# Ledger of designs, part 32: designed miniproteins, single chains

Each design is a single chain, and the fold is of that chain. pLDDT is the mean over its residues in the fold that is shown.

## One batch from the design tools (miniprotein)

Design m1167
Fold by ESMFold2-Fast:
Structure m1167 (fold): chain A 118 residues (1-118)
Amino acid sequence: MKKLTVEVTVPADSKAKRADAGVNVPPDLEIKKVEVTVRSEKEIDVDVYINANGSEIELTVRAENKARVTVHVSNGKIKELKAEGDAEVEVKEITPEEMASRKADYLADVRARLEEEE
């Protein structure tokens, strides 16, 4: 596999102001390109977590409507960044430990929300 595609879709009726997406790049495959497409009918903030597993990645982020995308990269580097459509993209390098911690915080928030509804 030489290209990995990730799609994030946010429904029009969603009350969510943020979305999360995780990408694990297989080390055994020569992945040169990662494409992230954000589909939302309203302005949204998206956090994308990429474990590059030693790869140098050409990243394309596309948004059909205005989206603020923060890309968190661990175990590798973004060699080239291309933003298409109304995407505003920021790239941050994080440690593998920080990446694991961020996932734990997200799960805690989801659990708290479920307990408020039931």
Scores: mean pLDDT 66

Design m1168
Fold by ESMFold2-Fast:
Structure m1168 (fold): chain A 147 residues (1-147)
Amino acid sequence: MSAARKKLEEEIKKKADEAIETVKKFAAEVLDILNRTIGGLKKGAEDNPEEKEKFEEAAERVRAAAKRFEAATKEAIELLRKGAENPEKFEEYLNQAMELLKAAAEDVVATLREVGELVPSAAGMMRASAQMIDAVTQKALDEIKSL
C-alpha cells in the first residue's frame, strides 16, 4: 500500500511537470504570434497616417489581450502544481487548467476578430493570427490530454 501511493505521487508529479512544460511552450508560441501581430499593427499605423489612431488602439487591445493570456497561463501552471501536491485530485486540477487555457485562447481570438472589425485593412492579418492561435491551442490541449 505505501509503495503504491509513492508510485502514484511520482507518476502524477511527472505528468504535472510534462503538462507545465507544454503550457510554457504553448504560452511562448501564442505570445510570439501576438508580438508579431502588434508589430504588424504598428507598421500599419506608420503606413496609414489617416487611420494611425485606430491602428494604435488596435495594438493596445492586442497588448491587453496578451497580458490577460499570460496571467491565465500562470494561473493554469499554479493549478497543475496544486494537482501535483494533491494526486487524488490531479484530474480535477488538470481539467480546470485545460478549461482556463481554452478560455484564455478564445479571449485572444475574440480580441483579434474585434481588432479586425476596428481596422478592416488589418482583418486578413487578424484572421491569420487567430487561425494560428487556434491551431497551437488545439495541439497543446491534445498533448496534455495524451499524458
Scores: mean pLDDT 91

Design m1169
Fold by ESMFold2-Fast:
Structure m1169 (fold): chain A 76 residues (1-76)
Amino acid sequence: SIRERILELLRRSSRPLGVAEIAERLGLSPSTVSRHLRELEARGEVVRSPKHPSLYSLAPSLEVPALVEAVEKVLG
């Protein structure tokens, strides 16, 4: 899906990305990317850069692999 491709691109990026750059890298229109980024921001999956409000990055809660802790607690 487009949302998963955006999230993976942001996860692999070392810096926040703008709508135009995400669109170019994914082969999508800027309007399509902008619509999906707004939805992802509303869901708390991406955040805007504090220094550059036109740039987006993966939400901190999605960057932390909580899976290891969850597995350890279940297996206890």
Scores: mean pLDDT 73

Design m1170
Fold by ESMFold2-Fast:
Structure m1170 (fold): chain A 55 residues (1-55)
Amino acid sequence: SVEELVKHYEELIEIYKKRLELAKKLNLPEEQIKAGEKKIEELEKKKEELEKKAK
């Protein structure tokens, strides 16, 4: 269902946020950090689109 898919994206966003936090703590290259931020933004946008369809 769309609701299950939304929950899946929420879990993915949490995982990527935690990974990004670790990357920043380890002083990984800026390009890697920016890639992580972009991935999170893409996942959040995908989740919002799915939430609109679930209504």
Scores: mean pLDDT 82

Design m1171
Fold by ESMFold2-Fast:
Structure m1171 (fold): chain A 109 residues (1-109)
Amino acid sequence: LQALVDRYAAEAQRSIDEAEREIKEAEHTYKNVSKEKFIEELKEAGYHVGRALYYALAALSLDPSQAPLVDRAFELIKKLNELKEKYPEAKPYIDEGFQKGLADAEADL
């Protein structure tokens, strides 16, 4: 049981770190590169947030002490919602990424 909790928590943490990285890269790309590349990076950020949420919830289902990990995933969802409000053109791509992240994580479990 502990090994499975540790695995799911580690995957959630990795996905959180990837999402934070992609969001920072997207902000840089918007100012310095192109809108198309920016949208691609936000889609990738959505993917990692979806994956993070699924693994965090899987860890929580086995161990209630993992609640802070789920809270971190929800903070990233709030950040994605702020980005969808600021950049409406990116919204369908963020949503597409998020749904794929959830589906890929579910398939991995």
Scores: mean pLDDT 86

Design m1172
Fold by ESMFold2-Fast:
Structure m1172 (fold): chain A 92 residues (1-92)
Amino acid sequence: SKTVNDALKQAQEALEKSGIKAKIEKKGDTLYIKLGGLSVTQLTALALYLIGLSIDGVEVKIEIKGDTLEAVLKGLTDEQMLDLAKALTGLA
């Protein structure tokens, strides 16, 4: 939806303004996230959030290398995508 796409774009822009290198791409119910330049606190908070989505039935693949987190999330609802966009903005 336009609302979800707009929220994800706003989250990406907020992260970039805070010094995080952010790439967020949506294909249907699948979300591709790559964030670089994260602090340990930001990495931990995001990893815990994504684990929560996995418990809620989302297919989550996470790869962490240094200060970079890459995630592929499959089976997200629009509400889950909007909540994730808010969580990502909260890292900034």
Scores: mean pLDDT 87

Design m1173
Fold by ESMFold2-Fast:
Structure m1173 (fold): chain A 61 residues (1-61)
Amino acid sequence: MKKVLLVRGDDREKAEKLAKELGKELGAEPIVVTGASVEEARALGEELRKQGYEVYEVGVK
């Protein structure tokens, strides 16, 4: 099963740093969603889960 980490935040640099560090620790592929709403990030997560991915979500605020 493939793992994905969704990182939401307004600060792109902070989000990218956390995505790299936490993604490596979890063994998950990091996806940074800068400027996305909580609802948009959740919709993406649900779509990925339907495709068979294990999805983790974290915010950097």
Scores: mean pLDDT 77

Design m1174
Fold by ESMFold2-Fast:
Structure m1174 (fold): chain A 90 residues (1-90)
Amino acid sequence: SPYQKGVEALAAKNYEEAIKYFEEAIKEDPSLKGEMYFDIGLAYYQLGEYEKAIEYFKKAVEEFRKQNTEDSKRMAKLAEKLIEEVKKKL
């Protein structure tokens, strides 16, 4: 699946390839948008593209808050913390 290819690319530190696969995965299964936007944000952070990382972490927060589960609430708070940490790099 595109999601599994994205995870494998991320683990291999192929960050641009990971972003491409996660974008394909979102189109195939929009229900995992929050998790995929979060992983895209991490990949952009590793590439030093801090403004893009913040953009995708904000998208992840928005999607996690829509899910309204205990896990999604924790992920939203983590993404918000990462936004503040990445802003220190700008």
Scores: mean pLDDT 88

Design m1175
Fold by ESMFold2-Fast:
Structure m1175 (fold): chain A 74 residues (1-74)
Amino acid sequence: SSDEQTQKQLEELEEKHREAVKNGDVETAKKIVEEMGNLLKENPLKDVKTRTIELFRYMTMSSETFVLERQQKK
């Protein structure tokens, strides 16, 4: 399904984001979060459960990126 394809792409972006955060790469982490947001806007998930899970993933990654950036800005 289209939802399954979108979810797989979101999972791949999460993996890349995890590596960026691990390396302290704020710029890459921010770009990945922006890419996830665009993917979700362009490919609206139809299943309520899947949509809820992916929205939480997006919010979590966005929050982690925000915290990382704030820790590096003195």
Scores: mean pLDDT 83

Design m1176
Fold by ESMFold2-Fast:
Structure m1176 (fold): chain A 60 residues (1-60)
Amino acid sequence: SAGEELFQEGLELARRGDLDGALALLEQVMKNYPELAEEAFERMLDIAMEQLVEAVEAVT
C-alpha cells in the first residue's frame, strides 16, 4: 500500500542517517494511515530516543 511504501522510505532514510527526514515521513504515516500509526509511532520514538542518547553521550 502507499502507506507501507512511505513507511519503508522513512526507514531507509533512518538507515542512511537522515533521522530528521525519517521522522518527517513516519509522522506523515502516523497521521494519514491509521492502520500503520502504531508501528510508525514506535519507530519514531526509537529514532528520536537514539538521536537524544547520541547527543547526551557526546557531551557527557
Scores: mean pLDDT 80

Design m1177
Fold by ESMFold2-Fast:
Structure m1177 (fold): chain A 78 residues (1-78)
Amino acid sequence: MLSEEEILERGREIQELTKQAYKALQEGKYEEAIKLLEEAIRLLEELVRETQDRPDIKAAAQRAIAEARKLIEEIKKA
C-alpha cells in the first residue's frame, strides 16, 4: 500500500516522463517519445495496482493510461 508521499512522488515521476515525451515529439524523435510514454504507462499501471483502495486516484491513473496509449498509436500513424 502506497503512502500519500509515495503517491505524490510517483505522480512527479510520471509527469516528468510525460514532459520528456512531449519534448521528444516536438523534436521529431518519435521512437524516443514512444519509449518515454511506455515507461509512464508502466508506472501508471503500478500505481493502479497499489491504489485499489483509492478509487479517484485509480480512475485518474486508468484514464491517463488510456490517453497515453492513444497518443502512442497516433505517433505510430505519423
Scores: mean pLDDT 83

Design m1178
Fold by ESMFold2-Fast:
Structure m1178 (fold): chain A 82 residues (1-82)
Amino acid sequence: DELEREFQQALIDGDVEKAFEIAKKIMERLKKEHPDEDPVRLFLEQYLVVSEEEIEEALERSKIEPPEKVIERLIRKEALGE
């Protein structure tokens, strides 16, 4: 998957802006391929190294703020973390 490879490379490079742009493209594709499923959950499960607890927290936050902001925050943590 070309988008997955580009996304992982952006995370490795610490390029948060590029990773976020690619993440939006991936989520739009997931929404079209899996219209009955939550694209945010699918993205977090398949494309980020996050725990189930972090996924549940992100989904709860997505009820009170735009999902894009939640995703951007997790991308920043992954790209710029430890």
Scores: mean pLDDT 78

Design m1179
Fold by ESMFold2-Fast:
Structure m1179 (fold): chain A 60 residues (1-60)
Amino acid sequence: MTPQEQADVGLDIVRRRADRVGSPELKAEVAARLEEAKTLPPAEKDAVAQALQDELDAAA
């Protein structure tokens, strides 16, 4: 798996987690940040995925 493919998998995991949250505001925030991350290098995508996972964990 390339670094790019691995980073994209991480973002997809975050997207799937966000789809299951009860907060429309948190879901919208995560979706917006995922959209911004689409064109980032793999390392920055990984950092965004980790930050969003931390936000989702805090909301659970």
Scores: mean pLDDT 79

Design m1180
Fold by ESMFold2-Fast:
Structure m1180 (fold): chain A 66 residues (1-66)
Amino acid sequence: SLEENLLIAELLVQGLVLPEDIEIALEAVKSLPKELAIELLERALRETPNRAFHEAVRELLEELKK
């Protein structure tokens, strides 16, 4: 649902997603409207302290901007 996908995306932005759940979190973001997904991914790059997620988030952001 939209509500579940928004919750998962917010957890990603706050750095609360476990490494094993990153793929599910990115799929939840991809399921959102494109403009909202881009905004949330850009916010995740600014706010998330976990650098391991930065590369995956950046790659998805680049794919969505095509």
Scores: mean pLDDT 76

Design m1181
Fold by ESMFold2-Fast:
Structure m1181 (fold): chain A 65 residues (1-65)
Amino acid sequence: MAEEIEELTRKAVEALRKGDFEKAEEYIRKMEELGLKAKEAGDEEAVKATLEGQRRIAEAYKEAA
């Protein structure tokens, strides 16, 4: 789960850097869905990956002007 969250985060950041906001939002949504499942399952490593992913995506949004 953590690895899948990290992969979706990478895809979202890459899409944002290319200006593909629609594709980026799709990957962000999928990543957040997995993050919610991780919280429900008590998967602390996957929850940490989700929080780091959200931070990286927020920074990519600021840079993708």
Scores: mean pLDDT 81

Design m1182
Fold by ESMFold2-Fast:
Structure m1182 (fold): chain A 63 residues (1-63)
Amino acid sequence: ADELRERIRDLERTLATLSGPLADQARRLVEEARRALEAGDYDRAQRLIDEAERLLVQQRQQQ
């Protein structure tokens, strides 16, 4: 649980410095992950965080 909260925080911090369609999509996934975590759905939160992290890797490779 705490690890997922830290990962969300790190993603939010990174996304604050980024713009573009992939960053916007990752921001939406992070918001959904936060909601899933609040609902106790840790599996869903994990999957959404993993997808957001993947999008950020993709964005960095395109710049």
Scores: mean pLDDT 81

Design m1183
Fold by ESMFold2-Fast:
Structure m1183 (fold): chain A 59 residues (1-59)
Amino acid sequence: MEEELREEIERLEELLIKKGQPGTALAARNSVKALLDAGVSLEEITEQVRLMKRRIEAE
């Protein structure tokens, strides 16, 4: 799960940077940190990152 979350965040950041949105990549990283600090489960955070990545890929 931790490895999966890290990989999904890295893939999302790479995708956003390639699309010219480094600020959105930073915001996504900060959002994950905020969710972890709030005690949200690794599984739930990983699922949210995957959903965001799919949405960005579709746009």
Scores: mean pLDDT 77

Design m1184
Fold by ESMFold2-Fast:
Structure m1184 (fold): chain A 93 residues (1-93)
Amino acid sequence: MTEEQWKEADYGVYLLAGVTAYLMGDYELAAKWFEKALEINPEDAVAHTLLGEAYLKLGEYEKAIEHFRKALEIDPENERARQVLEEAEKKLA
């Protein structure tokens, strides 16, 4: 494998670990794993959306909004990012 292919494998493992932590209700651990995924691929709309959702669960609404906006800058048609952005903005209102 090339170094890039190895990093892609780690990226997938970090996303899976983050989703698993999120489903277990460990949102702090989920955020940590999604941050590691973004260290490998900073321009990933899915990873930004998932990290934002973890922050939303932690009550860190401003951080959640920042990551949802980043996801929509990368992928403007990301329906999930749009929906959770609206939810997070309502929490600050």
Scores: mean pLDDT 83

Design m1185
Fold by ESMFold2-Fast:
Structure m1185 (fold): chain A 76 residues (1-76)
Amino acid sequence: MTIKVKFSDGTIETYSVSNIQSAIGLMLSLLGEAIDKKATYTLVDTSSGKTISSVSELLSLPDGSTLELVLSPVSS
């Protein structure tokens, strides 16, 4: 299946997700982006408003789902 991630600047990036490995890959790429910005991230399904917090929740989404990437600053 394909998942689209919408960033705060309006950019949409498309990811191919077919199994647990590709789902982990998507989540890790977004975690890397958040780490580079000294932030944590949250994924929100734009159709349901549900927060996606696990690989199983990500894999339960319909093909072509659009997720909103929310970055929150981490103070350390």
Scores: mean pLDDT 77

Design m1187
Fold by ESMFold2-Fast:
Structure m1187 (fold): chain A 64 residues (1-64)
Amino acid sequence: SDHRGKGEEHRELGLKAEEAGDYQKAADHFFLAARHYQKAGDLEKARESVEKAMEAEAKAREQA
């Protein structure tokens, strides 16, 4: 399974969602990126993706 590639795909989708102001969608994609990076053994990118997801969730709550 190409977990590294899927992690990068979801990271890019999360960044695009952030640019569009869709922070809930950004958070969902960053959590998926983190899961895939963790399965690929890239713990640093997994951690960074979780941090981005949590930041995006906080922004989504501010929009609600």
Scores: mean pLDDT 88

Design m1188
Fold by ESMFold2-Fast:
Structure m1188 (fold): chain A 89 residues (1-89)
Amino acid sequence: LKEKADELVKQAEEAFKQGRAEEAANLYIDASIYYAQAGDFDKAKEYARKAGEVLEEGGFPPSRAAAHYTAGMLLAVGEQIARELGEPP
């Protein structure tokens, strides 16, 4: 999963460099999800935040972009924590 996350980060950086802010942000969120699944919650949070920043620079309102991608990151991290916390009662 870390290898896939690293690949997605590279794709996100390329997309952002080419001015494709929406695609870059989506790739950063995907990378964040894979990092969370790999247990690297620090990197997961870092790249989820980066997705919001990329949308901001791409012309999206800061508050809306941050809210949108932060929600996605919290869902991904929350799902990983829920799976780790265990089985159905």
Scores: mean pLDDT 69

Design m1189
Fold by ESMFold2-Fast:
Structure m1189 (fold): chain A 75 residues (1-75)
Amino acid sequence: MEEEIKKLKEEIRAGLRRLVAASQAGATQDELNELSLPIVKATKKLLDTLKSDEELGAFAREIQAMADEIRAEAA
């Protein structure tokens, strides 16, 4: 489970980096929507492994931190 969770988080991070890069390159909304699909799928799989509201809240904060970090790296 720990390794699976780490892999899913890495997949989400990689997907977010691709999404930010594509957005900065002038990708269309449709292209951005397609690039978001792997992130959504990985997030759903991760949420299926989390059962408590506390775990879900911690995960939401972690994803927000990832997004902020990637946005800062892209600047």
Scores: mean pLDDT 76

Design m1190
Fold by ESMFold2-Fast:
Structure m1190 (fold): chain A 103 residues (1-103)
Amino acid sequence: SAAAAVKADLIEGGMKEAEANALQQALEEVEAALRARAKERGIEGEIGVAAQLVSETETERVYEVSASLMADGRLVAQASRTLTLSRDGEILSQSPVVTRDLP
């Protein structure tokens, strides 16, 4: 999956495996939500996933994890959630998955 590739890159970059595993699960969930939306709408396209660090303290990291649906070179839908991890990879909080169509 695209999420597994992101996990591999994060581990290679020095991320702890527990953090990378938590991010992979969150990425797989947003990817699945977007695939379900694409199927519901009859849209065929490519889904990419990304995890972006949005804030960091000595005790936690906050990530925005997203999936993006591209059809005919255009971004047509996204799914996202916010995930807060401890520095040892424990999930402290996670938002619901939000899926939206783009204009």
Scores: mean pLDDT 82

Design m1191
Fold by ESMFold2-Fast:
Parts: sequence; structure tokens; C-alpha cells
Structure m1191 (fold): chain A 86 residues (1-86)
Amino acid sequence: MEAARRYGEEAIRFLEEAAKRAEELSEIVPDEARRAAETMRTGARVLQSMVEAGASPAAIFAEADTLIRGAEEQVERLEKLAREKL
């Protein structure tokens, strides 16, 4: 219980930090950066709702892992697009 909640909270913080990193690229790729940040914040809100609703530990771990992986992929794609703009 407590371990899953801590992991969920850490994942939420990770997603919010990833969204801020995406927004830092908005000077170069504004539309892509905005969409990536919005996707990450939406994911953080979904995970927060699951934690508050008392979702099972397995569900929280699975959703957190999926959202973290998605955020890493979004940031990587966004950094690649920004490099192409130079």
C-alpha cells in the first residue's frame, strides 16, 4: 500500500518535471512541446486520481511505469525535433 503510493507520487513528480523540460523546448518547437507537456500533465492527473481512489498497488505500479516510459519517449522525440531545427 504505502510503497505503491510513494511510487505513484514519485511518478507524478517525474511527469511534472518531464513536462517542464518539454516546455523549455517551446522556443524551438512550440506546438510539439505544448502537446508533449499536456500529455504528461494529463497522465499525472490520471495517476493522482487512481491513488486517491484507492486503486490496487499492481494497477498503480503498472500505470506509473507506462506513463514514465511514455514521458521518456516523448522527451526523446522532442529533443530530436529540436536538434533538427538547431
Scores: mean pLDDT 84

Design m1192
Fold by ESMFold2-Fast:
Structure m1192 (fold): chain A 63 residues (1-63)
Amino acid sequence: SLKPRNEKVEEVEKEFREREKEELERLIEGFKRVGFDEELARRVAEMILDVEREVLIRKAQKE
């Protein structure tokens, strides 16, 4: 296994993985209420989670 240079990043990724399921469901519900169909809501929610994870990783790298 590869040990990351910044262990903080690995911890953030682990915590995000546990919560991503619930966050994904919440985002999908939100987008469906705005008028997105189920497939589009899921796709947009996945993109948002990807961006959110990227932001958290970059923030952790600066610590």
Scores: mean pLDDT 74

Design m1193
Fold by ESMFold2-Fast:
Structure m1193 (fold): chain A 90 residues (1-90)
Amino acid sequence: MKETLESILKSLKRALEALDAGDVQTAVDILTNTIILLTVSIKYASEEDRPLLEEIRDLVIKARDAAENGDVETAKSYLEEAIKKVEEAL
């Protein structure tokens, strides 16, 4: 679990850096790959760990969708919330 959360955290921080640089497509690609990782992680998670991963995935999906629509400020807001949840779980 911890190693998965650390990998997710690194990906989310890279996506945030891409958004800050104005590289929206790179951010969308990173977030899409992070959603795939989260989906696989949820499938094999314990009942105790699953709700947290589902909350993080929901925030990452919202961040990606906002970024795809050109709403960078909303995307960054959801992404920062996802980062906070991952950091609190570590």
Scores: mean pLDDT 86

Design m1194
Fold by ESMFold2-Fast:
Formats: structure tokens, sequence, C-alpha cells
Structure m1194 (fold): chain A 79 residues (1-79)
């Protein structure tokens, strides 16, 4: 989980690609569709330049929250 968490922040900072984040998620036993939905939520948080939202999305995902709910939450913050 810590390796995946670091990869999420590396992706958010532009240090790794979406494809590299997906590969780390796969290696860490994450569902690929969940990782893809998480990436969409992260991209929304990045577009808002909202580090607090990014941290919440990552921590909630790692706590077992459905990534579709996290994406919906991020979209509400964008409005």
Amino acid sequence: MEKFKQAVYDYANGEISKEELIEVGKEEGQDINDVLTLIEAIDIAKSLNNQKLLDQIVNDYLSGVDPLLLKQYALIQKM
C-alpha cells in the first residue's frame, strides 16, 4: 500500500505516467478498473490544484472506499 500511495503522489506531481501508476497498482494487487477510476478522481483534484482533496481521495481509497464515490466527490468539488 505505501508503494502504491507513493506512486499516486508521483503521478500527481508529474513524475510518473498514468501507465506506470497502473502497473504499480497491478503489482500491489489493486483492481485495474478501480485504479483507472481513482486516476480520474486524482486528475480532477490536480486540475483544481487541491492537495487536501488529493490526500482525502488517496486515504479514502486505501481505506476501502469505492473509487466511483471518490470520483463523484471530486466532481462535486469541481463545481
Scores: mean pLDDT 81

Design m1195
Fold by ESMFold2-Fast:
Structure m1195 (fold): chain A 96 residues (1-96)
Amino acid sequence: MVKDAAFATAIAIEAIGLLWMAENAERYSLEELRNAARGLAESLREANERGIKLSPVTLETVREAAERLLELGRREGDEEVVAAAEEVLEEAEELE
């Protein structure tokens, strides 16, 4: 449906943005990274609740972004970044 397709596209853009932020983490604060990850997790949860299907490419981008943030959070000792990244991974697994 057009509405669901638009939402899936928004999630794809969020995932690409988060991946780019994680790859360029030195340009961002840990708070900015946490907020971006939480936003994506919330969008993924809504997609799950609404039964919206995401493309395999989008799900791979989501997983790669979250895994990079998880590694960054562990390296920096920021438990909130770790928690946000883990939440993104959990929501992505439910969408498979």
Scores: mean pLDDT 84

Design m1196
Fold by ESMFold2-Fast:
Order: structure tokens, then sequence, then C-alpha cells
Structure m1196 (fold): chain A 89 residues (1-89)
């Protein structure tokens, strides 16, 4: 599922990518990489509030610079500029 989600994402099919990533999480709900990918697909669709939710879930499992940067960008797009600055620091 994660591989099919990544393939759909690379083709710009973010809706199918989301469905495949959700199925991957049914098999392994502690996969921070899949939570991150799900959030990023939502970010690409302009669903910034939903992307923030899933990036925070990914961050709670694995705190990485990539997740922090993506979360900060989603917060900026949602107009939460001060929260975005705190995540980057």
Amino acid sequence: YAAKGGEAFNKGDYESAIEYFEKALEKNPNDARVWFALGYALYKKGKYEEAIKYFKKALSIADTDAVREALAKALEKAGKLEEAKKVKE
C-alpha cells in the first residue's frame, strides 16, 4: 500500500495516494513515514489544516527535520505564522 501510495503521489494523483496511505496505516499505524506522506498529499491538495493534523501525528512518532519543515510550511499556509516559527526553532 505505501509503495502504491508513493506511485500515485508521484503521478500527482493525491486522492488515490491518500487512500493507499490510509490502507498502509491500517496494517501499521505506527509508521511515521506513512503519516508524513498522508499529510504531504493533503498539503498538495491545499488541505492545510488536515495536513497539520497528520504531520503532528508523524512528529509524535518520529521527530525529524523533514516532518518539522513540512509542519511549519503547512502552518504558514494556514496563517499560523507564530506557531510555524516555533516549530522551525
Scores: mean pLDDT 80

Design m1197
Fold by ESMFold2-Fast:
Structure m1197 (fold): chain A 112 residues (1-112)
Amino acid sequence: GSFAERLQKIIDEILKNPELAEKVLNSTPLETLRIAFELLGDDEAVRAIEKLEKGQATREDLRTLFRALGLSDDAVDALEAHYGPENLVEAARQLLRDIGETLKELIKEKLK
């Protein structure tokens, strides 16, 4: 599915569990993505996000994370083309933080 369809699925699954929704609201953006990937049963994406939080993420980890979010394999290549290979991991971290923050805001709005 598309990125939008994947985000909607994540939101719907989190909202089925009020305790999990509360935990998400008290989590960092990257912790929010880790919770989402755990909920989806995507163990590779969970490992990849943990490595990203520790500053240990590889290009392959970034592809795993973007695929888990329903983004194309081209997304990592596009990010590298725009920011350069030396800035790829930091650019991806910032994008993933922005996605996690958006996910938290959408969940917060649905709980009110």
Scores: mean pLDDT 86

Design m1198
Fold by ESMFold2-Fast:
Structure m1198 (fold): chain A 66 residues (1-66)
Amino acid sequence: MEELKKRIEELKKKAEELKKQGYTDFASNALKYIEEAERALEKGDVDKAKFYIEMAEGHIEYAKKV
């Protein structure tokens, strides 16, 4: 639980940084997945939370490669 919360907080920071750098679409998509991960954790659905964390990470990583 705590480890997943830390990952979510770090992803929020990275997404906000991408938004400041002008990667608005990638940042917005990452933030949507982060919100879904937070909702999944609130429901105790750890597997679903991990899935959405991975989706957010993918969007952030892809923005940095392009």
Scores: mean pLDDT 79

Design m1199
Fold by ESMFold2-Fast:
Structure m1199 (fold): chain A 65 residues (1-65)
Amino acid sequence: MKFIELTPEQEELVKRLDELIREALEKGDIPLAFRALAVKVSLELGDISLEEAREALEEIEKRLE
């Protein structure tokens, strides 16, 4: 498997996304949990920028209200 070494900022975002996935699943919001997982995977693979990941994370947090 290919692993990308995360920056401290990316690592913090990944940890927050893991928390959001757990919260979404706890609330039964399966689509939101999958959205958060997709953002996490894309960030870990380097397919999205830190700014794009932060924007998506903010949108997910707003949806979890």
Scores: mean pLDDT 78

Design m1200
Fold by ESMFold2-Fast:
Parts: C-alpha cells; structure tokens; sequence
Structure m1200 (fold): chain A 81 residues (1-81)
C-alpha cells in the first residue's frame, strides 16, 4: 500500500511536469515525462489491484488516481501527435 501510494504520487508529479513542458513547447521532454508517468501508474495499479480486490478502500482510491494518471498522460501524448 505505501509503495503503491508513493508510485501514484510520483506519477502525478510527472504528469504536472509533462503538462508544463507541453505548454513550453518542449515536446520531447513532455513525451518522456508522460511515458514515465504511465510506467509508474501501471506499476502502482499492479501493486494496488490485489489489495483493492480484497476490499481495501485506500487501495481502491489510489487505484482510481492511478487510472486518472494513465488517462491524463495518454491525452498529453495524443496532444503532441
């Protein structure tokens, strides 16, 4: 749970940095940051999914946040083209 939470937080920070890079026109940096965020979010999902399936409410909330990160990061990548 603690590890999954840390990965979610790191991925959220990477998404924010990716958005900033995108706004600055640094598409290469934005792409790298969004791809990194996706990797960390996927790792978090892998850790959190079994706990969420067992009814851990904190894991369920973190899993939703990780899924939001995946969606935001994919949207960012799609916006770059």
Amino acid sequence: LEEGGKLVRQAEELVQEGIKALLEGDYDKARDLFQKAIELAQQAIRILQPLADQGNQEAQRLLQRAQTILAQSQYGLDSIG
Scores: mean pLDDT 85

Design m1201
Fold by ESMFold2-Fast:
Structure m1201 (fold): chain A 80 residues (1-80)
Amino acid sequence: SEEDKLRREYLQLVIEVGRHIREALRAKKAGNFEEAKQHYERALELVDKALEIAKKLGVDESTLKQLENVREYLKKLLEE
């Protein structure tokens, strides 16, 4: 179904957001700030897409708030 397809896409996006954040933190620890920035930028793009799908799926407000908090965290990191 379309809902099952959206749910799978949403879950994959959430996994990829986490992966990019972890890779950014590794790059930052190694002093590779440009690589870290690229991973944070990619994570932000993926979180925006995940939020769009989450709203279509009607996920609860607490889940939406968690995604918005991740989005704001990534924005602040990109301003540093």
Scores: mean pLDDT 89

